Designed miniproteins, single chains, continued (5). Designs and how they scored, part 41

Each design is a single chain, and the fold is of that chain. pLDDT is the mean over its residues in the fold that is shown.

## One batch from the design tools (miniprotein)

Design m17494
Fold by ESMFold2-Fast:
Structure m17494 (fold): chain A 60 residues (1-60)
Amino acid sequence: AQEYLDKGAELASQGKLEEAIEYFKKALELDPNNELARLSLARVLQEMGKPEEAREVLAK
């Protein structure tokens, strides 16, 4: 979980938003209660113009 969260954050900082999303999703798959991963995923989804997906991630 932590490894994927770190990698996702690194990719997001490089502007690789699509890859960052995949890593944040993996982090949540391993630890569904990881609030930081959920917030990070929602933030990146919103930046990519996917506000509905971001809202769904936060609603869970």
Scores: mean pLDDT 78

Design m17495
Fold by ESMFold2-Fast:
Structure m17495 (fold): chain A 66 residues (1-66)
Amino acid sequence: NPYYEEGVKALEAGDYERAVEYFEKAIKEDPNNYKAYLLLAQAYGRLGDTEKARSYLNKYEELKKK
């Protein structure tokens, strides 16, 4: 998924707003990409949006179970 790969690059560069955009596109294209939810939670956490970070972390925990 090219959006997921671009999101990872944005996270590594410290561009958390861009990482959010790419990971949101990644989960829209593949809602079962549970790792994208984890990285989206991390990006929102770095931006200080603790409510969204927790919400996406919960989705990651639900989806990784199977």
Scores: mean pLDDT 85

Design m17496
Fold by ESMFold2-Fast:
Structure m17496 (fold): chain A 86 residues (1-86)
Amino acid sequence: AKEDLIERIKQFFEEVEKLPRTPEGKAKAEKLATQLLIFARINLSDEEVIKLVNYVSEALFYYLDQGDLEKAKELVEKAIEYLRKS
């Protein structure tokens, strides 16, 4: 269900927020993102997966590379809103 995926997205980003902005932290965030996207592929169309990948990738870039947590949170919320409207 899309509700289960939304909860997983929330849990994913809560875990990412706890990670240090180091190469090791980035590697763990990428692994968490990969696990989230494997779950998404079971429940979403290819177009919805591409949209989710774009939001997740941008959120990770803004938080881990730019240090912009507020922008990353905005992108995560946009991903959730997209799934609620689909």
Scores: mean pLDDT 84

Design m17498
Fold by ESMFold2-Fast:
Structure m17498 (fold): chain A 55 residues (1-55)
Amino acid sequence: MLSKEEVLKKFNEEVAKIIREYHKTGNQEEAKKKLEELRDKAIKETGDESIVPKI
C-alpha cells in the first residue's frame, strides 16, 4: 500500500482538480460523485476509512 502521506497528497491534488472543474461547469452532482470516488479509492489503498475527510 502507499504511505498515508502519499495518499493524502494525491487526494488533495485530485480534489483541487475537481473543485476547479466545478467552478467551470457548476455541476455540483458530478463534483460530489467524483469526490466520493476519490474518497473510496483512498480508503481502498490504505484500508482505513479515517484517513480521508468526510465530504
Scores: mean pLDDT 73

Design m17499
Fold by ESMFold2-Fast:
Structure m17499 (fold): chain A 55 residues (1-55)
Amino acid sequence: SADARAEAAAEAAAEWLERRMLEVGGMPEEEARRHGEGLREALRRLRDWALSLPK
């Protein structure tokens, strides 16, 4: 479903961001995780909004 696909995409994007921040070498792991979680939350809110639109 679109919902399940959006959730999977959000997780993949957050994991990519966390990994990239760690690879830069200046970001502590805890800080990278916070950024990843913020992205997950933002994407969940955007998905919920999009799914609420009439079609």
Scores: mean pLDDT 76

Design m17500
Fold by ESMFold2-Fast:
Structure m17500 (fold): chain A 78 residues (1-78)
Amino acid sequence: MEELKKYKEEGEKYKKKFEEATKTLVPAEKYYEYAKKAVENFKKTAELSESEEEKKKAEEEIKEVEEKLKELEKALSP
């Protein structure tokens, strides 16, 4: 399943970029973009997942990225 693997890998890639961006003085637009791309790829992974376990893992990844983004917005937006 080439598509599922691709979306899963892209999601992980953008999640890592998002986490790295939040640790540096990168413009806010960049880490928001990375977070959005991570969520989009994990959504595709969940949609294409045939097992409930894989789908739940993708949904958990989405929730983690969204929670971190909310916390970052609250902490870094005076």
Scores: mean pLDDT 76

Design m17501
Fold by ESMFold2-Fast:
Structure m17501 (fold): chain A 92 residues (1-92)
Amino acid sequence: SSSIEEAVKRLKELAKKEGIELEVEVKGTTLSLTATFPSVERLIAFALQLIGLGLDGYEVELEIEGMTLKATITAPDEAQLLAAIERITEFI
C-alpha cells in the first residue's frame, strides 16, 4: 500500500540520520528488516522494542549477529503493519 511505502521511506530516512544501515522489504502483512547499528546500546534498545511488538499480537522473529539485527514482523492486517512500522520509527 502507498501508506506503507511512505512509512518505510520515513523509517529508512530516520535510520540514516541515526547512523543505522537499514534494509527493509514488505511482503503482504510481513515486514523484513536488516539493521546494522553504530552501538550495542542502540541495538539492544531496538531489539527490546521489537520483542514488545511480539507481546502486542504481532509475530516477531529476530536474530542478532555482531552489530546486525535481522527481524521479521508479521501483522494480522495491513493497518496493523502500518501501526508497527510507525512504532518502530518512533524507537529508532
Scores: mean pLDDT 88

Design m17502
Fold by ESMFold2-Fast:
Structure m17502 (fold): chain A 70 residues (1-70)
Amino acid sequence: SKLKKLEELEKRINDPSVNKEELKKIIKELAELAEIELDEEKIETYLNRNSIEEIKKDILTAIEQLKESL
């Protein structure tokens, strides 16, 4: 179920030990679930320009939006 995978991603992102490498993996998995193609260079640029806290907020917002579209 896409919903169960989204809930798994939410748990991973809320782990206090999460680093940018794990966030990159979460972004890629979220993009696959959303059926969106992401450029590796664009992901790296985004990760380099934003804090872990900002990235977490953006991912949680994207997960919520995707859940609403299911």
Scores: mean pLDDT 84

Design m17503
Fold by ESMFold2-Fast:
Structure m17503 (fold): chain A 90 residues (1-90)
Amino acid sequence: LVEKAEELAKKGDYNGAAKLYLEEAKRKIDEGNLVEAAKAVSKAAEAIDKSKNPDKKLSLEITSLRMRVLAESMDLDDETREKVIAALKA
């Protein structure tokens, strides 16, 4: 997913790239890897912001997932939580 998302971003398909990064983030949440999920959500947000015509529904889904990752990080150890928060702010 990440490799394909990077290819779409290079071609200027930022909405397509954001969608694939969002799918990667969901996969990482399912795997219990919140740090990698946070990185994928951040990349999805960056991609949508670069779009000339951002998909409004996709933007809301990215924001919703970002809040979910942050909420789930609250029960983690401080070191892991700090890594999640740092990734979400990027």
Scores: mean pLDDT 82

Design m17504
Fold by ESMFold2-Fast:
Structure m17504 (fold): chain A 64 residues (1-64)
Amino acid sequence: GTVEEARRRFEEGKRLIEEGRLEEGNLLMAGAVSLAAEAGDDALKQEIADEGRRLSREALERGL
């Protein structure tokens, strides 16, 4: 379903950010947020947004 699709994009986005592919990872995170919003899952939407910000900051701090 839409929530499962949001979670798949979230996991792939996290993987890409951790690999230093920040632009591609952030695009997938944005897509996951949009799908979570469409599903009405505000908790998942907030989780994805918070985790995306944390991962992007950590990647930049590691020089990725």
Scores: mean pLDDT 82

Design m17505
Fold by ESMFold2-Fast:
Structure m17505 (fold): chain A 105 residues (1-105)
Amino acid sequence: SMEEKRKEALEEAKRLYDAFKAYADANGLPTPGEVIYAGLKDDKSGGAVGRADSPAARRAMEFLRKYLPEVKSVDDALKLVATAAAVGRHPELSEEEVREIYKEL
């Protein structure tokens, strides 16, 4: 069901958030911009933007660009990158469902 797919995407986003937070802490990424930049080229974000030639990466990029203005902290940046990476792999999810995942994370 769509509810199960949304739960799967949220679980994926949570796993990616934890992994990327550990990466950011280990590599001293103290600003939102540094976290976003690392996520764009590093596979710790699930490879979402490092694979710019794939449909998943393009979807992740569009989501990231759209919600970038809402980022106010390092934690916001980590959540945005994790959500972008997870939802890029779930093209069946609507904009509203994707937004719900981002808010829940």
Scores: mean pLDDT 74

Design m17506
Fold by ESMFold2-Fast:
Structure m17506 (fold): chain A 68 residues (1-68)
Amino acid sequence: SEYEKKIKELEEKISKEPSSDLYHELGVAYFQLGKYDEAIEAFRKALELDPENEVTRLMLEVVEQKKA
């Protein structure tokens, strides 16, 4: 419930002004809900905007491992 509201807020912010940080937060929120496919997609979008972000890259690896 709390994370579902957070996701809606983040999606609204992204629709206005997308950023790597917002996609990263969206990925974390989906990960906390156990929505691993959506989390992976969000982290990939964050890395498209900031390919050198090591924290986002590591989070993507963690989520992919959890899904496997």
Scores: mean pLDDT 87

Design m17507
Fold by ESMFold2-Fast:
Structure m17507 (fold): chain A 69 residues (1-69)
Amino acid sequence: MERMQRLGEAAVLGMEVMGVPAERAIAWIQEDADRLGPEAQPAADEYIARVQRLGEELERRRAEERRRE
């Protein structure tokens, strides 16, 4: 559980700071969950949902910034 939480938080940070696409962040989370086994899947599903919501919010902010230019 803790390892999956750390990876999930790192994926979120990568999206916010480094512009990692949501699809790639989701793939990284799922790959690590596959390595950790089925016990990690519930935590991975929660982080995938968070990454999807964050991706939508980041794209909304980018669209707003583009309209100001």
Scores: mean pLDDT 77

Design m17508
Fold by ESMFold2-Fast:
Structure m17508 (fold): chain A 76 residues (1-76)
Amino acid sequence: MAEELEKQAREALERGDYERAYLLAVQAAGEYVKEGKYEKAISLLDTMAERAREANPEIAEKLRKAAAMIRGQQAA
């Protein structure tokens, strides 16, 4: 379920496992998008990107790009 993937993504981020956090967050966001929960998907990715910003700017940028792609799908 999307909520379990979100929990695992946040736990990975808290441990400093940024690559795993990114993969799990994108997977959770994809599940939210399938459920029509675009705002929840975008909010998850944006929140994780902000938390990763100083410690891992590369992963933060990947998360922001994933959120932007979902915004594009929602808007058009």
Scores: mean pLDDT 84

Design m17509
Fold by ESMFold2-Fast:
Structure m17509 (fold): chain A 84 residues (1-84)
Amino acid sequence: EEEKEREEWLETVEEIEERARKLAEELAAEFDPEYGYAAGYAIAIYQEIREELLAGLEDPAKRDEVKALGEEAKEFLEELKKAL
């Protein structure tokens, strides 16, 4: 039960990161290379958030905060799409 929830969470984090990376590639090809730079930077920030999510999963007391961070990461990705 706990393992399944943790696995789904990890998949969600990886999916968000992959989507951001692909968006950066598409925007770089369609528009200016500068769009690729912005998306790459956003991916780096998201990677930092991802590490916090993974570290939080190791501490049960912080799992509620970890879930909240995951939701913020999703919104961050959507805002990134809007900004680009």
Scores: mean pLDDT 62

Design m17510
Fold by ESMFold2-Fast:
Structure m17510 (fold): chain A 78 residues (1-78)
Amino acid sequence: DVERAERILRALAEAGRPLSAAELAELTGLSQPTVSRILAELERLGLVASSVGPNGTRLYSLTPAGQALVAALEAQEA
């Protein structure tokens, strides 16, 4: 769903740091399974990258392509 994916991308841009799926669920109001599914799709599209934190928690951040897309959405030219 484009609207839910946009909410996740905007939340990542606003935070300015890597976020877990649980943190994104809290920030977006979406369920954690829904966020995890969308994050997997965004990672496949090259808009989000993941890394593993010290405790084994998966963290997600915007790629340069993801940052460019969010900038376009914020300019209302998406």
Scores: mean pLDDT 82

Design m17511
Fold by ESMFold2-Fast:
Structure m17511 (fold): chain A 73 residues (1-73)
Amino acid sequence: SSSEKELEEELKKLEEKYKDNAEFFYIMGNLLFEFKKYEEAIEYYEKAIELDPDNEEYYENLEKAKKELGKYE
């Protein structure tokens, strides 16, 4: 839908603004996961992990996104 595309564009702008904020990338990954954009969710979770590698929740959600992506292989 139009709203989904506009949200994606807004998320990209926020990503540029909050490049060093691990929690921001994690929240964006969760939103993309909800929209079933698993490949993009994985990218955001990986960015969160790069910024805060000790946060176990980021790894848990990364694995969930990978499992969802892999269900169709």
Scores: mean pLDDT 79

Design m17512
Fold by ESMFold2-Fast:
Structure m17512 (fold): chain A 74 residues (1-74)
Amino acid sequence: SMKEAFEKFNEGLKAFEEGRYKEAVDHFMEALKLDPSLRPAVEGNLIELYLKAPEEEKPYIEEALKELDVPVPA
């Protein structure tokens, strides 16, 4: 449901704020699967997550961006 999608999206935001990069990706991707209309918000947050992530976490975020056909930030 849309409510479940928003709950997952909010879990992603919390994980992002807490520096739990892989969990943030997983929550954002699950939110998108539950509600495709969240795509712009998910893409924006994944881009921001990628820019803030330590180098060792970037490959996991990059794979999510590639799955969504979003260019990896330079």
Scores: mean pLDDT 87

Design m17513
Fold by ESMFold2-Fast:
Structure m17513 (fold): chain A 84 residues (1-84)
Amino acid sequence: EAARLAAAAEQALRDAAQAPEALRALGLPEEVQERLLELLERAAEELAEAARAARAGDVEAARAHARRALELVAEGGRLYAAAE
């Protein structure tokens, strides 16, 4: 379980690293883009903590950090939808 969580968090973190370029390509208003990038940075930080906790065998902490990352992604999705 812990090893699978670590691998999943690390992969999500790699995927998140590509998101800023994709968001810039969308041509969103600068204010919205900056807010989305800030939320992605916070989500990436939570994913990094999830990976560390999973590596240490702390499955509960890893899941808590992963949930926080998902909450930040959901907030970004709501912000994006509102900007249309």
Scores: mean pLDDT 76

Design m17515
Fold by ESMFold2-Fast:
Structure m17515 (fold): chain A 108 residues (1-108)
Amino acid sequence: MEKAREYLKKGIEAYKNKDYETAIQYFEEALKLDPKNVRAKYYLGKALYELNSEDKQKAADYFTEAGIGYLTLGLWDEAIEAFKLAIKADPNNKVAQELLRTAEALKK
């Protein structure tokens, strides 16, 4: 979807400028148009994490979903990175811990 890609690009630009609130809005619009967009979930997690909000659990959930998406695409390095970020956002995330072990085993 070209419009979802446009929103993703604008969100990444806002993220690089450290405008995390604007980045979140663009990533949410990208996900409304393409709910399975792995990169939009990944960057939404990063933007939520950078806001230092009380709800880092939401960031961890998006990182975990992005990691699962990267695994289904065979992108093991990207999946490993996403799961590590999920654990950093929520150290008690058992799903991310188990999926990290799976991704590392698939890469080896």
Scores: mean pLDDT 85

Design m17516
Fold by ESMFold2-Fast:
Structure m17516 (fold): chain A 59 residues (1-59)
Amino acid sequence: MTEEEIKERKKRIEELRKKLAEMKSLTPESLELEIELGVLEVEIAVEEAIRKQKERLLK
């Protein structure tokens, strides 16, 4: 994953959090946004873990 892709996903996560915070009702749309948020957070966490491991192994 590139640095640009990570930045884009982090920006999307922030946008999703803001939208969800403004939604007072649980709707199918809010559920889809929560799922997207969860997927993006996992993808970022996995990428950061891989990078940390790579740095540890390669100096």
Scores: mean pLDDT 76

Design m17517
Fold by ESMFold2-Fast:
Structure m17517 (fold): chain A 72 residues (1-72)
Amino acid sequence: SAAVAAAQAALDAARTPEERADALVALADAYAAAGDNETAAGLYRAAAAVYRELGDEERAAELLARAAALEK
């Protein structure tokens, strides 16, 4: 989809871990909107791992909750 393509371009342009994590969230949102909940959940977990490495445990927990919601 156009949304997935735009989010992928953002990920390709990311230069810092924070930008990469933000781009992974955007890509996850785009896949969820396209109905690919399995791919979206995996991308939210990937973004959560990056935020955890950055010390942002609250943001990581929010993204893990979003991933879990898509797996029900």
Scores: mean pLDDT 86

Design m17518
Fold by ESMFold2-Fast:
Structure m17518 (fold): chain A 89 residues (1-89)
Amino acid sequence: VPKSVALVATPSALAQAQAVAAELRAAGVEATVLVAPSFEAAAALAAALSAAGEADLAVALEALPDGTLLAQVFRDGEPVGPPVRLPAA
């Protein structure tokens, strides 16, 4: 389990990112929420934060018009698998 996670959300995904951060903190994981203007900017910031060691994992988050959440996980500056679509919280 990671010790720290950075959640980088677009404005549309901010509420979901805050909910995920609360769940992570309840599980004993440090969580930080940051806002980026687009999913591309969120992914770039998430990659940079994970590469710099500011977080063990960083996740870029975007809320899609169909109510799903798009998430891309980064570790050590690299994507961990492809972006995934999740039900919105």
Scores: mean pLDDT 80

Design m17519
Fold by ESMFold2-Fast:
Structure m17519 (fold): chain A 90 residues (1-90)
Amino acid sequence: SVEEVVEELIERLRELSKTASPEAKEVIERLIEELEEMVRNGAPVEEIKALILRYAGELQHLLRDTDPALMAQYAALVSEALRRLREAEA
């Protein structure tokens, strides 16, 4: 289900945040809070995808010059989550 995909993404984001800088951790934690709110409110999958992509842009700006490895890990998580969300809609 969409809810299960988002919950798995939240858990992986929490794991990722453990090795992040305080600034990156704050951004990741805001994403987690907004994802939890979207699931709680039954938000459309398209809105969930849009949120994930918006935060990818914010993290890219923050991390591109400071932590490209963390940015690459986030990009991989986003790619997998978007793939699984497409499968959950089918």
Scores: mean pLDDT 81

Design m17520
Fold by ESMFold2-Fast:
Structure m17520 (fold): chain A 94 residues (1-94)
Amino acid sequence: MNEFIEELKKLPRVEQYEKLADYALELARRGATVEDLKELAKISEQLGLKTVAESIKNAAENLDKLGLTPAQVLETIAAFLYMLAALERLEEKR
């Protein structure tokens, strides 16, 4: 965990979003658990992605009310992170 976070901290923001999204999809494919959501939230918080981290934590605590599985939450977060990466790339070209 610490090595992955330190590796991500060395990358540009675009690549941080993409690598975190890739990791979320990998967790989803392996049959994600609530523990996986909490780990992704912690990684997001360590990268300064507080809103992403809080969204994951809130989803994990409210899965029954949302009618979502941990895998569906991770897939949704991955899609959002890929969108953030695309938007960041547009800013870099300015």
Scores: mean pLDDT 82

Design m17522
Fold by ESMFold2-Fast:
Structure m17522 (fold): chain A 74 residues (1-74)
Amino acid sequence: SERDMLLEFLRRALEVAKQHGDEETARLFEEAIRHLEAGDYLRAFQLLGEAVRRMTPEQAAEYRRILDEVLARA
């Protein structure tokens, strides 16, 4: 399902953000996961959008790779 794919992406993205010590991006992904699990898709998308807007091109490329891997399994 779309929810399960988004949750897998967010959980992987959270792990990567934590590995980089990016506390702000990690917090945004953790909040997005909580809202998505609660059924608040709009707030989850807003938080994900906020995280993406704060990314460098290099960070964006890394998270796009994770997204592509999740989508390839769908």
Scores: mean pLDDT 84

Design m17523
Fold by ESMFold2-Fast:
Structure m17523 (fold): chain A 60 residues (1-60)
Amino acid sequence: SMEQLAERLREEILADPEAIDRITKAAQESGDMETLEALFNALLRYSGKGGMEHEEVEPP
C-alpha cells in the first residue's frame, strides 16, 4: 500500500537525506507518480517530527 511505501521511504530518508533527490529523480525518470506521492507524504511526516538538526556551522 502507499502507506507502507511511505514508511519505507521515510526510513531511507532518515538514514540518508540525499535519498530525497535520488528517489525523486528515479521516480521522475520512470514516471512513477505513486512513489512521488509516497515521498511527499514521507517528507511531511519527516518535517513534522521536529528533526531540526540545523546547527550553525561556519567554515574556517
Scores: mean pLDDT 69

Design m17524
Fold by ESMFold2-Fast:
Structure m17524 (fold): chain A 65 residues (1-65)
Amino acid sequence: MEDMLRRLLEQVESELPLLDEEDKKKVEKLLEEARRALEEGDYQTALDKIQEASAIISQSISRKK
């Protein structure tokens, strides 16, 4: 579980340069919360935060096109 969540975090981080400044800040905050949840062993919260960040990235990329 943890290894999978860390890979998802890395995937989301790799997409940060594609975002505008506002969306980048939102995603960075969610990634910080996800990392904190992983450190606390709260894998469900970590997954929820990663999914929320991924949704913002998808929306942001769609708006830029």
Scores: mean pLDDT 79

Design m17525
Fold by ESMFold2-Fast:
Structure m17525 (fold): chain A 80 residues (1-80)
Amino acid sequence: MEEAKRAAEEAKRLADLGLEQVRTSQTVEGAVGGVLLAMGAQIQAELAVKKTGSEEAKEALEHAERALREAMEILREKFG
């Protein structure tokens, strides 16, 4: 449970950081880095769900999926 809790919390944090990077970046490189970070967060959350099936892990996955969708939308609008 401790590892799964940390994975869920880390996934939420990384998703938020990725989204923030896409929002604040003035370069395609920085914005792509933000999207990749958000994608990594989603993968971490998916692994946490598969390992534990916990409510915290599922919430982290939904959070990461929303952050990734918003990050990709911002990337498209700023640089697409």
Scores: mean pLDDT 83

Design m17526
Fold by ESMFold2-Fast:
Structure m17526 (fold): chain A 86 residues (1-86)
Amino acid sequence: MEYEKKGLEALRKGDLESAAKYFEKALKALPEDDPRVPFLYIALGTAYYYLGDLEKAIEYFEKAAKLSSGELKKAAEEAVEYLKKL
């Protein structure tokens, strides 16, 4: 929770490098089957997109789609398709 909160604060400030680092730390602190893991992959994809690293952004959105279902999966898949069209 602490790293997720710091990641979101960094995103609001436009500190995308710190945001990515905090979300990566949050991910490492969680078990692989935690339902928060797909949301952290969405956050990482978003951070890397704004950093201009489209390859990493696509990779993280694909990971989010693979580990999620329903609306979250659809949103992640739509993000991947959008970025591949850029």
Scores: mean pLDDT 82

Design m17527
Fold by ESMFold2-Fast:
Structure m17527 (fold): chain A 107 residues (1-107)
Amino acid sequence: MLGNERYAEAQARLARIRALGAEDAAAALAEAAAARAEAEAAVAAYDKALEDEEAGKKLEEEIEALGEELGDLEAARELGDALYQLNRGLAAGLAALAAELEAALAA
């Protein structure tokens, strides 16, 4: 349920940025850069949690809190992985979109 909502939100944001790019490429580029920074930060935080004991403990506490809310710790862990994959894909998609918008601005 929540993962599908996040995926739909990500797709809606990409579509909105593309639509904005047709009207104002500079504004679309700024929005794409901000969205990419957010997605890259989320990926970096997750990667750091796998290597850093303190960050790993914080991530585990967040997963446990989500597990209490959902009543299912396994579902909370699966959601965490799904969000990581989504953010990684979103960062790549936004980087590609930013390159397209920069090319449009240079023309």
Scores: mean pLDDT 70

Design m17528
Fold by ESMFold2-Fast:
Structure m17528 (fold): chain A 56 residues (1-56)
Amino acid sequence: GEAERKAIENIKKALEEYKDDEVVRRVALHELKELLKTLTDPELKKEAEEILEKYE
């Protein structure tokens, strides 16, 4: 839903803005992995998986 989309956008923005901050990256990726467990929207799930692939 909209909440999940906003969460992904916030995580992506944090990773893009603080790419060299190990703590921010670790926390954001952890939150993304937790969100991915509950995502049912195929489009949002794909976006989340692409972010994980890029930053892991």
Scores: mean pLDDT 80

Design m17529
Fold by ESMFold2-Fast:
Structure m17529 (fold): chain A 83 residues (1-83)
Amino acid sequence: SVESLKKSIEELKKKAKEAGLPLEEYMVTGSEVLDILEENGVSVEVRRQVETLLRQRNGLRGSSAPMSVKTAIEALEELIKTL
């Protein structure tokens, strides 16, 4: 649901804040983002859409490749606009 995606965005922001890093500098993997989505109850169908968007926004790199939390959040926010 949109609420589950919003909770996931807040968790990503919290991780960066707790690390003392801006969103542009805190690095996550696609797998880590997808795990957060699963923990927050995001459906399998929506998680597959997120995986595709993260891959596209990270130069088609695999799910273990690092990306900034900012990039991950922007992908989730774009998906919310389409739901």
Scores: mean pLDDT 84

